# Designs tried in a protein design run: designed miniproteins, single chains. Part 32

Each design is a single chain, and the fold is of that chain. pLDDT is the mean over its residues in the fold that is shown.

## One batch from the design tools (miniprotein)

Design m1151
Fold by ESMFold2-Fast:
Structure m1151 (fold): chain A 74 residues (1-74)
Amino acid sequence: MLLTEKEAEEAVLLVEVAVLYTVGRKAIERGDLELARESIEGLRRLAELAEEKGLEEAARYAREAAEELERLVE
């Protein structure tokens, strides 16, 4: 069974969100605030892209991940 193109796009975006969130968390743990900020920006870009594509679940996860990292930086 193959995923539809839309399902494959959402799966890829969800993986990208997980990767950026993990990078951001590790960056904060290390005190690498520049990398943490870049990860937050990347997550916000993924949320925008997911919303544009109508991928609501991926958009929600990206937004929540970005907000969580922002709370940890401040």
Scores: mean pLDDT 83

Design m1152
Fold by ESMFold2-Fast:
Structure m1152 (fold): chain A 73 residues (1-73)
Amino acid sequence: MMSKEEIKERIAEAIKKKDIEGVVEIVREAYEQGVPIEEIEEILQEVMEELKVSPELAEEIALEFHKLKKEIE
C-alpha cells in the first residue's frame, strides 16, 4: 500500500503540473489500496495549503474530489 508520504508527494506533483485528472487517479488508487477517504481528503487539503494553490484551482480540485467521493460512497 502507498504510504501517506507517497500519496502526498504524488498529489503535490500532479497539482504542480495542474493535472487534475492525475490528482483524481491518485486519490482513487489510494482508496482502492485501503486508505480511508477522510485521510486522503486531509492529505489533499494539506498539499493545497502548502503549495498555496489559487482559489480557482483549489475549487476545481475540490469539485473533482467530491464527485469521486460521491461515486465511491
Scores: mean pLDDT 81

Design m1153
Fold by ESMFold2-Fast:
Structure m1153 (fold): chain A 76 residues (1-76)
Amino acid sequence: SEAEEARRAGEEGKPEHVEPLIELLSSPDPAVRRAAAEALGRIGDPRAVPALIRLGGDPDEAVQRAALAALLRIQA
């Protein structure tokens, strides 16, 4: 599944995964958006910051929390 692929990409931490993960933040599936936000936080690449800020307004609370956690990791 896309959520599993996002989790694996975050674990691998490769820069090439950043842009595909940013695209997954726009998925209609909240499980995919949450996994992508968590993965981007783990990678720590500032390219994700504008998309993660937008995700702070997500209707799903778990997605909002994942985005906030990711932003805190990237900005630390």
Scores: mean pLDDT 87

Design m1154
Fold by ESMFold2-Fast:
Structure m1154 (fold): chain A 63 residues (1-63)
Amino acid sequence: EVEELVKKGEEAFRKGNYKEAIEHYKKALELDPENKKAQALLGAVYFKQGNDELAQKLFEKAS
């Protein structure tokens, strides 16, 4: 379930659909707040959008 949401987010991110990617990753983190993969991938989307501070916080949590 969480893994399925992460996969949907990855597909959206790959297609450049950042809003959809963020939505799927946030849903994954609602179900599993400590999911390091979802945290890292959400950070990657924010980094692509130029939100460096949010990206850094998420990468730190993912470590």
Scores: mean pLDDT 83

Design m1155
Fold by ESMFold2-Fast:
Structure m1155 (fold): chain A 74 residues (1-74)
Amino acid sequence: MSEEEYQEFVKALLERLIEAFRDTHPELAARLEQKLAEVKAGKPITPQEFAEIVREALAADPEKAVAVLREHFA
C-alpha cells in the first residue's frame, strides 16, 4: 500500500468510526473528527496513531468497533 492509499484508507475508516460513534460516544467522535480534519489539511496519520485510534474505539465499544473494522477491511 502506498502512502497515498494508506491515508485514503485511514480517512475512510475515520469517517466510518465517526458515524458509528457520534450518537453513543460524542467525545470520541469529536476527537476523531479533529484527526480527520488534520489528515484532510495534509497532516498524515502514522501507523502508531492509527493503532491508537483503533484502540480508543475498541475501549469505548468493542462490539461496535469490531463491526466497523470488519466492514472496512471487507
Scores: mean pLDDT 79

Design m1156
Fold by ESMFold2-Fast:
Structure m1156 (fold): chain A 66 residues (1-66)
Amino acid sequence: MTYKLTFTGDVTSMIGTILRLIGEENAEVERIDENTYKVTLSGSEEEQEKIIEELKSIPSVKVEEL
């Protein structure tokens, strides 16, 4: 599945945490602009769901399905 992540505030401090949470081995991450990223997740449905739920729990990150 492909998702759009929009950051509010300092994206630099958050991006490292987000990339660690996602795991680059099973995801394609594309920067759209300074505070917006496109993320395509691969792997099992269970792994994808866990990542998305964790991202949605972060108040400084907006997660939208594309």
Scores: mean pLDDT 73

Design m1157
Fold by ESMFold2-Fast:
Structure m1157 (fold): chain A 80 residues (1-80)
Amino acid sequence: LAEEAIRLLEEALRLAEEKGLSERTIELIRQAIRAVKEGDLETAGRYLDEAGVLAVLEGDPELVRLLSEAGRLIRQVMAE
């Protein structure tokens, strides 16, 4: 589950970089990936919530979907 979340976040990061989204959005995704790898799922969830809001504001539904799915997987790991 954590490895799947990391994969989705890496796809989201590549998409955000390819589309030239804001540095803040890209930074938040990078910080979320780092937090997941460090086992800090609470912090990862917070970064993903912020990145998701920015993705909505930047008008990228594909990025919103990827970030939402990754966040759901992280919350599932935390609940177990």
Scores: mean pLDDT 82

Design m1158
Fold by ESMFold2-Fast:
Structure m1158 (fold): chain A 74 residues (1-74)
Amino acid sequence: SEEETKLISTFLKVARELVDRAEAEGFSQDEIDQLLAAMAEEFKRLWEEGLSPEEIEKRVREFGDKKMAELKAK
């Protein structure tokens, strides 16, 4: 449960940082909701693959950056 608590805390930290950045960059609430949903799905996928908390944090951050860029382009 320590690993699970660390993973959840890491995800909440990454999600908060991403929301703050997206709001500062002028994303709509709908776009932020889409971004958070996509990140939650990616986090779950990586967790189910058995990656370390550190690798999950890295990949979720990279995924969030990619999704923000995609939303800006569309």
Scores: mean pLDDT 81

Design m1159
Fold by ESMFold2-Fast:
Structure m1159 (fold): chain A 60 residues (1-60)
Amino acid sequence: GLEEEAKLLKKYFEERKDEENVKIVEEALKTKDRKLLEELAKKLGVSLKEMIERAKEFLS
């Protein structure tokens, strides 16, 4: 769900020291707004699903 995906992405961006994207993910968690995560993925040139998969691979 959104909470699990956002927590994974927060950890991923924290490990990468990407403070700007950590704040975006925290806002998505606070507001429960999946669109913030979709726009973040779009900014990075990937789908939300691809961004989550990249985070899983990085943290494994």
Scores: mean pLDDT 84

Design m1160
Fold by ESMFold2-Fast:
Structure m1160 (fold): chain A 75 residues (1-75)
Amino acid sequence: MSEEAKKLTEEGEKLGQQEKWEEALEKYREALKIDPNNKKALDAMILMLQKLLSKEPENEEYRKELKELEAKAKA
């Protein structure tokens, strides 16, 4: 993992602990763009999207992104 991807993942974890799920999701997205094989960032994004969908069940963007990430995690 690159130092930058690791730092973004750590920032996402801190934001997630504060229940700032949208901000945490964005940090994990940035980490995954730098390191597409970062399983920790991938799993964390899935968790953040599940939390966001619990608040906005009809949000098609979150649902689509979650479905794509779950497919990638299963492969």
Scores: mean pLDDT 81

Design m1161
Fold by ESMFold2-Fast:
Structure m1161 (fold): chain A 61 residues (1-61)
Amino acid sequence: SVEELEREARELEEEIQRLTDEYDRLVRAGELSPEQRERLMAEIQELVDRLAEVRRRIEEL
């Protein structure tokens, strides 16, 4: 249902925000290694791609 997809989108948005906040915090602290940057960016990208798919499904109503 649309409501289920909207809930999934909201949960993905919250997860993306949390990881982005973590990334920003590590950058500001000078604690972000190249390996951590790569892993966090990859994880964020996966969630962004999933969010785009969910949004696409909502628009196909």
Scores: mean pLDDT 85

Design m1162
Fold by ESMFold2-Fast:
Structure m1162 (fold): chain A 75 residues (1-75)
Amino acid sequence: SYKDEVLEQLKEGIKKLEELYKKTKDPSFKKAVEELKKLLKELEEGADPIEILKKAKEIFEKSLEEYNEKYLKSL
């Protein structure tokens, strides 16, 4: 089902962000992991998979942008 596809994408996203946090120790990735775990719970509780996927993509992108902005400001 579409919900199962979104569930799998969220789990993979969380795993990738956890790996990035382990490597960088940057709090933007830790924050994103916590936010995606909240979305995972909402999806399990019956939230719209389309809206959950949109929010998850935004959280993932923002974590990368925040990390890159911190790096660029150090130049």
Scores: mean pLDDT 84

Design m1163
Fold by ESMFold2-Fast:
Structure m1163 (fold): chain A 69 residues (1-69)
Amino acid sequence: VPSEEDMKRLVELMKKAVEYAKKGDIKKAKEYLKKLEEYARTRMGAEVESSVDEKAKKASVTVTLPADA
């Protein structure tokens, strides 16, 4: 299972992505989403689906933990 520090890191990366998306800085929002995806995948084995809506200035992230076999 992910540690508390790992969860805190994911939340921080998501907050940054959302903040930049709200500012219309889609490039930075995407950079933080990529960091979040890489972190979740490498540290947690999680699948991550992310999207940025430039018109709505929103960023969305769905993190799916691997199902038990």
Scores: mean pLDDT 74

Design m1164
Fold by ESMFold2-Fast:
Structure m1164 (fold): chain A 97 residues (1-97)
Amino acid sequence: MEEYERLAETVRRLAEEAAEAIEAGDDFEADVLVAFVLMAVSIAAREAERNGLLELAERLRRAADEFVAAAEARDAEGVREAGERLAELIRELGRAL
């Protein structure tokens, strides 16, 4: 699997695990998983910027803000939806490079 496809899969899986932690009331696990997703997205956004893909970098940051808002609201469904959007944007980055 190509590096960006693997990163997208990892982000989607971690977001799903974060949503499950929220549903279980495990705030510590949820916060840790959210932090890992944000770290991966930050790296992806920086790579988009380095390659002149400024609109994609901005879309990644906006999707990350939506993910953070859902996580802070303890909205498991919102976390899953935002996680899927982040994974799709990471795949788009991989195709654009």
Scores: mean pLDDT 88

Design m1165
Fold by ESMFold2-Fast:
Structure m1165 (fold): chain A 86 residues (1-86)
Amino acid sequence: MKEIEELKKKYKEAAEKANETGKLEYLVEAVKLQIKGEYLLIKETGKVKLEDFLAFLEEQADQLETVEGLTEVAKAVREIVAEIKA
């Protein structure tokens, strides 16, 4: 599945930039790419219900909002959930 492999590569690049620069924008990009990859894997394998995956992401976003400095990451998770629901 080349699409998942391409997302993994982009995730690695974004994660490396986040680590090198400390800029929140690259961390947000990495998180979005990770969620997209997980969504594609769920669509391919059917092992997890989409509703359960989306509920899990909302719970993660709620927890991230309680961590100082991670509000933008929580927002990114909620934006991806909204995109998947559309």
Scores: mean pLDDT 79

Design m1166
Fold by ESMFold2-Fast:
Structure m1166 (fold): chain A 100 residues (1-100)
Amino acid sequence: DQLNEAADLLALGVIYFKEKKYEEAAKLFKEAIELLEKTDPQSPLLARAQLYLGKAYFELGKYEEAIEYFERAIEVARKAGDEELAKEAEELLAEAKEKL
């Protein structure tokens, strides 16, 4: 099941992110995003995966890439009705823009 696979990849990516393994986390979040874009492109899980990929890029100093994924996370989160995630992504987007 591609949805279950995407959720598992996201969960594993979050574990690597918490361990500060940001390159490994980013790879897992990218794989989760690819699956979710095919299965449920308006999913709160897609918004969450995009948010975490943005966070991983931010921690790696890849601020332009972080901005791209925070903007994507805001768009998907708003369409999904996830105002809390949209707000978190907006705050992180502002922080990433200050780093440029």
Scores: mean pLDDT 89

Design m1167
Fold by ESMFold2-Fast:
Structure m1167 (fold): chain A 66 residues (1-66)
Amino acid sequence: SSARQRALTLIGQILRLIGERQDLLQELERNKDNPEKVAELEKRIAEIEAEINALMQQLRSLPDVP
C-alpha cells in the first residue's frame, strides 16, 4: 500500500538522520575545547533533531498497515 511505502521511506530517512546525529555528537566530544565549533555543532544537531521529530510525527500519523 502507499502507506506502507511512505512508512518505509520515512523509517529510512529517520535512520540516516540518527546516524548523522551520532557522527555530530562524536565531533562535539572531539571539539569540546573549541567554543565556536561547539556552537556550530550544537546548532547542526538541533536542526537534525527537529527534522527527526518532524519525520517521527509523520510516521506516527500514518494509518496502521495490514
Scores: mean pLDDT 86

Design m1168
Fold by ESMFold2-Fast:
Structure m1168 (fold): chain A 76 residues (1-76)
Amino acid sequence: SMTRLEQAKKALEQGDTEKAIELLREMIEELRELLRTAPPHVRPAVEETIKLLEEALKAAEQGDTEKAIKLLEELL
């Protein structure tokens, strides 16, 4: 089974930008919820992941699919 991150990357590779954007927004929301109760030692990693996903989302929204894919590969 594919992770949501792998699904988002595949959607971008296939030109399904709308699906990729939806998946990225879902992941960001879930990580923000996790961060609300995360212990101090976990917070930096979660915050860094959120930042990379937000940068990938912005790139995808701007049509820069190559940049979005590269950012997602950093998390894989």
Scores: mean pLDDT 86

Design m1169
Fold by ESMFold2-Fast:
Structure m1169 (fold): chain A 65 residues (1-65)
Amino acid sequence: DKEKLLEEARELIMESARYSVEAIKYSVLSLTEEDREKYLKLADEYNEKSNEYDKKAQELLAKAK
């Protein structure tokens, strides 16, 4: 069902955006906080999650065509 795939893709895009924002927040914290390494690892983890959700969304969009 194409409509259901488009709805799922929109949800994944929104989740990807949320994880991207969290990655940016932790990246900024890594510049000001003493525990720089921990914040950089958190930023990397959220960035990876953002990329995973974006890839899934793009796959669903391709199937919906």
Scores: mean pLDDT 84

Design m1170
Fold by ESMFold2-Fast:
Structure m1170 (fold): chain A 56 residues (1-56)
Amino acid sequence: SLKEELLKLIGEILRLIGEIEDLRLRGGSEEEIKKLKEELEEKMKKMKELSEELDK
């Protein structure tokens, strides 16, 4: 269902935010942080699309 897909995306987004923050705090690789940010942007875009579909 669209709700299940939305909840899954929210969980993945929260996980990515946590991973980015952990890497920043540990002084992790800028390349890894950029890659995670790109994944975050893609998932946020998909979440917006699913949210708009659900609201109809």
Scores: mean pLDDT 81

Design m1171
Fold by ESMFold2-Fast:
Structure m1171 (fold): chain A 92 residues (1-92)
Amino acid sequence: KAEEAARLALEAALEAIRAAETREAIVLATAGALRAIGALANLEYGGSRREAAEDALAAAELALEAAELAGNERAKRLAEEAIELAREALEE
């Protein structure tokens, strides 16, 4: 769940970067992408699954904000799904 959340957050952030027309949207989407990469790296190197889920949630929230600014509905949907998966991972 944490890995799936991080991957969807990364996909949402990258989609938001492609759609972004403002510096603010690009900055937020880039921050989201970096956070998602950090979550995936933490999982790859055997770090804390809880920390990875927390980073995935933060990444998804940044991606959602960027997607809203960019007006990209697909990126918004991906980010919302990532948020739900990250929250489920944190409940475990």
Scores: mean pLDDT 84

Design m1172
Fold by ESMFold2-Fast:
Structure m1172 (fold): chain A 82 residues (1-82)
Amino acid sequence: MREYALKLAEELGIPRERVERLLEAMREAGIPVTEPYIRLGLLMLQLGYSIEEIVATLKRIQAGESLSDRMLELVLELQDRQ
């Protein structure tokens, strides 16, 4: 999963050190390091959210909030910032 996250981060223009900090924070918080969670976390990093805010969001999704709804909201936010 680390290579997947780093490749996606390069496509999104996110610094490697921020990606590695996010992956570490996800592991420490017990959040699944899977493609959907990585995609959402990296999109939030691109939008300027802090690692703390991203971890809090991922914990809410793990607790039952919709991953797909949050992903759509973030994609729309990214488009509005073009």
Scores: mean pLDDT 80

Design m1173
Fold by ESMFold2-Fast:
Parts: sequence; structure tokens; C-alpha cells
Structure m1173 (fold): chain A 70 residues (1-70)
Amino acid sequence: QLEQLRQQIRELTEQRKKAIEEGDEKKAKQLQEQIDQLTRQLGAVAAESDDVTAAMAEISVSVNDLIKSK
């Protein structure tokens, strides 16, 4: 789910900020890599979601036209 991925990215970003503040540079770098990977996954899920949304919209319009035509 897009919102769950965004929430995870936000959480990791917050953890990275804390690691930087604590001077844990290695942990901050690892969190940065995880954020980058999740951001790419978010992009892929967003593309899939757009495709599904378009398909659902097309079906919805067809059904609605059928009901209105009666």
C-alpha cells in the first residue's frame, strides 16, 4: 500500500536524523540506503496503483452508463 510505504520512509528518515544527531554516521548511511530502496519501491507501487485506478475507472463508467441507459 502506498500510504504504508510512505509512512515507513518517513519513519526511517526520522531515525536517520536521530542517528546523525547522535553522531552515528554508519547507521545514518545504512538508513539512507534503506530509504533509497523503499523510495524506488514506492515508485513501482505508485505506477501499479495508477494502472489499477485507470482500469477501475473504466469499468465504473461502463457500469454507470448501462444503469443510466435503462
Scores: mean pLDDT 68

Design m1174
Fold by ESMFold2-Fast:
Structure m1174 (fold): chain A 60 residues (1-60)
Amino acid sequence: AVIRGSDIVGASITSDKRILFTMKDGRQYLSTKEYASYEEAAQATLRIMKNGEEVDVVEV
């Protein structure tokens, strides 16, 4: 699946350094990408939300 950053209301970083997104409708999606570090995942989260970027995800 693909989500847009403008529809994200919350995010957290998992122990395997993926991003868990919470959407406006309450649904949760996990990024298909595993990041190299927690810092990179955090920076990616901010960029995605700020720029309204599309992200490849799986529904949780």
Scores: mean pLDDT 85

Design m1175
Fold by ESMFold2-Fast:
Structure m1175 (fold): chain A 63 residues (1-63)
Amino acid sequence: SAEEHFEKGLEYYEKKEYKEAAGEFYKALQLDPGNAEVAEKLREVLEKMGQSADGFLAATVRP
């Protein structure tokens, strides 16, 4: 259900596993597209993923 995916997303989010959290929030939003709380959490985690990806590239690709 949408609620189960939202709960899983929150667990991943608390663990800073943003990619997994985004996937679960996306599934929850697909089942309940009117859920503003899920949409807000998805937006937040996607922003964190973008910053994390940039940080990863900076760490692995030295000048």
Scores: mean pLDDT 72

Design m1176
Fold by ESMFold2-Fast:
Structure m1176 (fold): chain A 103 residues (1-103)
Amino acid sequence: SAADELARDLLEGGYSENFAKAVREAAQRVIDALREYAKEKGIEGEISVAVRVLKETDDYVELEVRASLFKDGKTVAVATRRVKLDKNGNIVEESEIRIEELE
């Protein structure tokens, strides 16, 4: 799955197993929300996921998880969630999932 590929990339990038697992689980929730949205709107397409580091301190990492829905080679909707993790890979804070149509 896209979330499993993301977790593999994080492990290869030197993040801990706990961190990669927490991010994978957060990403899967965002993917699932976007897939349900697509189903309700009658949109058939592929979903990809990526993470972006918004802020890193000595105590935590804040990430944006972004899932993108592609149809006919075009991104038609995105779902985003902010996730804050401590340095041990525990989720400290999660935002609501935000879904945005791009048309």
Scores: mean pLDDT 86

Design m1177
Fold by ESMFold2-Fast:
Structure m1177 (fold): chain A 56 residues (1-56)
Amino acid sequence: MTREQLERTVAQGVETRREQHPELSDAEVERMLAAGRAAIPVHLENDKRLEEERRK
């Protein structure tokens, strides 16, 4: 999966959460986005490992 696809997934997840919890402040939404984006490098490394194993 590409970084762009992971960023889209994070944004979509946060937007869905905001829709379900309208009481969330903009600051809380920003923190959720930052946390999700910070996890992207880990997801990319895991995706590379899984793709390599699948191709073997």
Scores: mean pLDDT 74

Design m1178
Fold by ESMFold2-Fast:
Structure m1178 (fold): chain A 97 residues (1-97)
Amino acid sequence: VAEADELVRQGGRALEAGKYEEAAEHFERAARLYEGVDPHRAGTLYEAAGLSYEKAGKYEEAAELYERAAELFRKAGDEKRAEEAERKAQEAKEKAE
């Protein structure tokens, strides 16, 4: 989807500029557009959004997005990346207290 690809580019630019919360919003929107089309790509984008919220110090939001990434990686048949995303979600929850 052309809209999703533009959101990915905007997220990447925001991340490079240190605008982590803005980057997370762009990646999350792009991930939603890919969910029904490419679950693996959607999972990767939810993971990027989670990492961006983590860099912004928003650990609760990061954990939620890492959990979504894990679900999508499982739907795509990528158990290894799903387990990695679940571990990142747990680590983010611990940082959130």
Scores: mean pLDDT 87

Design m1179
Fold by ESMFold2-Fast:
Structure m1179 (fold): chain A 70 residues (1-70)
Amino acid sequence: MEEVEEMVKKAKEELEKLKKELEEKGAPKELLEQLDKQEEALEKALEEAKKSKEAYEELKKGLKEILKDL
């Protein structure tokens, strides 16, 4: 359980870093708002740590693809 919770916390930190990088690259405001929503989802996912592992990897993959497009 603790390991999954730790991964979710790392995901939040990575989202914050990705958001900052996207802001520096001049990403659209809409993308930044989506990242905020995903951070909120991760906060809720922390409550459901076991299911969060799959959701976290899905979110991280999507964000990496967005960065590549920019």
Scores: mean pLDDT 71

Design m1180
Fold by ESMFold2-Fast:
Structure m1180 (fold): chain A 66 residues (1-66)
Amino acid sequence: SEEYSREARELAEEGLRNPSTAPQQGGRLLELRLDLMWEYGNSAKEAIEEATRQANLVNDTDVASK
């Protein structure tokens, strides 16, 4: 289960890094990544901190704050 969640998270991060990923799709990938962290064994605090950090990076495009 931990190996599966790690692979799923890695794929979600690759999607976010891809320049072909639209901002709306980036937001959906962040939500999916957070859900996977909850279901497959990561702490809520750790998942929220990562999601917040990535949202701040995307905020420069006025996606997260709008």
Scores: mean pLDDT 55

Design m1181
Fold by ESMFold2-Fast:
Structure m1181 (fold): chain A 55 residues (1-55)
Amino acid sequence: MMSEEEMEERFAELIRAKDLAGLTELAEELLNQGVPESKVKRIVNLAMDRVAAEE
């Protein structure tokens, strides 16, 4: 699908937009593609940290 860098960027965009539905949808899409739950959680946390650092 996409690289870990692209995943992190997309989650960061959704977090900045306050798009909770989009966050859930992207996470489910990645899980359905075989990305481990632990990896999805790590990428979401990195995206959250990135957005928090921008504020």
Scores: mean pLDDT 79

Design m1182
Fold by ESMFold2-Fast:
Structure m1182 (fold): chain A 65 residues (1-65)
Amino acid sequence: MKLSEEELNIEVEFSLLTMAGTIAKKAGDYDLAIEYYEKAIEVSKELPELEEIAREALEEVKKEK
């Protein structure tokens, strides 16, 4: 699998945003977790597999709020 420089940048940013969202969720900061997961969806729009992961995480947080 060949990842372009742009795809690598998106993947790194996605990983940081989803990690931040998970940390916020565990801390009970659901609004902050939602914000990070929404940003993860936005940056991963060109990578549907990552977008799906972020959307699932966002739905889970919204159900726990």
Scores: mean pLDDT 78

Design m1183
Fold by ESMFold2-Fast:
Structure m1183 (fold): chain A 76 residues (1-76)
Amino acid sequence: MREEADSLFEKGREAYKKGDYEKAVKYFEQAIELDPEHPRLAEIYRLMAEAYEKLGDFQKAQHYLDRAAAVEAERA
């Protein structure tokens, strides 16, 4: 449900602000799983990419940057 996905997104953002990047990623993954077409999907992918960069996982960071760019580049 979108309301539950929104709640998970907020928890992810809070974890990210606190520097708990592993927890932030888990919340973002759960939010996307509940609402794969979330209005903030590109923002979630960008935050996941930044979190993975902070964790030193540059391959996953690039993967999520590509996913964010794909969402933003949706056909008009």
Scores: mean pLDDT 82

Design m1184
Fold by ESMFold2-Fast:
Structure m1184 (fold): chain A 63 residues (1-63)
Amino acid sequence: ERDEVLARARELDRAGHHRSAAQLLVGYGTRHGLDREAILELAREAGLSEETLREVDGLLDGG
């Protein structure tokens, strides 16, 4: 499940769908009890773009 979510997030990121990639990753992380630092580290580990990382940060700060 984790690797499947990360693969989908990378696909969305490569297609320029940065917000959708961020929403998918944050939704996954929140469902599995990951804190902010763990979600951001997961995004970096997955090799997501800086644009997607900014969207992830925004979702975590804006809630």
Scores: mean pLDDT 81

Design m1185
Fold by ESMFold2-Fast:
Structure m1185 (fold): chain A 79 residues (1-79)
Amino acid sequence: GIEEAEKLLEKAKEALKQGKAEKAIELAYEAGLLAYKSGNIELVEEAIKILFEAGKVDPSLTLKIIGRILRLIGLLLDQ
């Protein structure tokens, strides 16, 4: 639900502050999926923003990040 997605976004932001880009990607993507299922587009947008920030922390993960962003955007556009 929305509360679960918000908690995952907080954990993702914490992981980014610690330089844990891969952990932040996992948490943000899961939050984005939960936000989408709950109909909260604003939280999906926050998840995408965190995925972009993770790419700045670790550019080697760029391809993985792009794949996850495209999946979330695809879900939003298919409505």
Scores: mean pLDDT 85

Design m1186
Fold by ESMFold2-Fast:
Structure m1186 (fold): chain A 73 residues (1-73)
Amino acid sequence: MSALAQRLLTLSRADIAERLRAAGVPEEYIEPGAETLAANRETIRDAGDIALALVKAGVPAEYWGPAVRALLA
């Protein structure tokens, strides 16, 4: 199991939302992004899986890199 996948499994939905907010993701995408990531924790293996979850949540591409970095911090 990757360190990224393990970390994401330990974060609550609220923790994920706070990290997305810290990354500069607009408030309108915070709840959908956090919900999608929380719902898909068990299937997330790497940064690409996180980006795919953000795509499904409708988060604009400009925020994917910052969001992935914030979730890894």
Scores: mean pLDDT 77

Design m1187
Fold by ESMFold2-Fast:
Structure m1187 (fold): chain A 110 residues (1-110)
Amino acid sequence: GGTGAGAAEGAGRAALASGTGATAGGIGSTGRVGSGASGEEAGRYAAEGAERASGAPAEGGEENGAGVVVGAGNGGIGAGAAGQAAAEAAGAVARGETSGTRGITTVAPA
């Protein structure tokens, strides 16, 4: 679940992050969960989580297995657009439709 489902998942995480800040920021920037490979949130985070799932915080496994999309930019996007992310993904699912105002609300090819 990368697009619609991903954003929705991120939104859920973002909601928690909004209150815990560290969680959202951690999740979004947690790609460095232990300086495993700083600078590669999307790539390394996923790999690090998979490797550190059991060794490090169990949450790492969930982020990777259940919250793959929340592990990287999705975490940040959810944090920045908590409820909005869910609405955007579920309501618009516009990977490039109305979210960026590409070409008016074309509600897709009917």
Scores: mean pLDDT 38

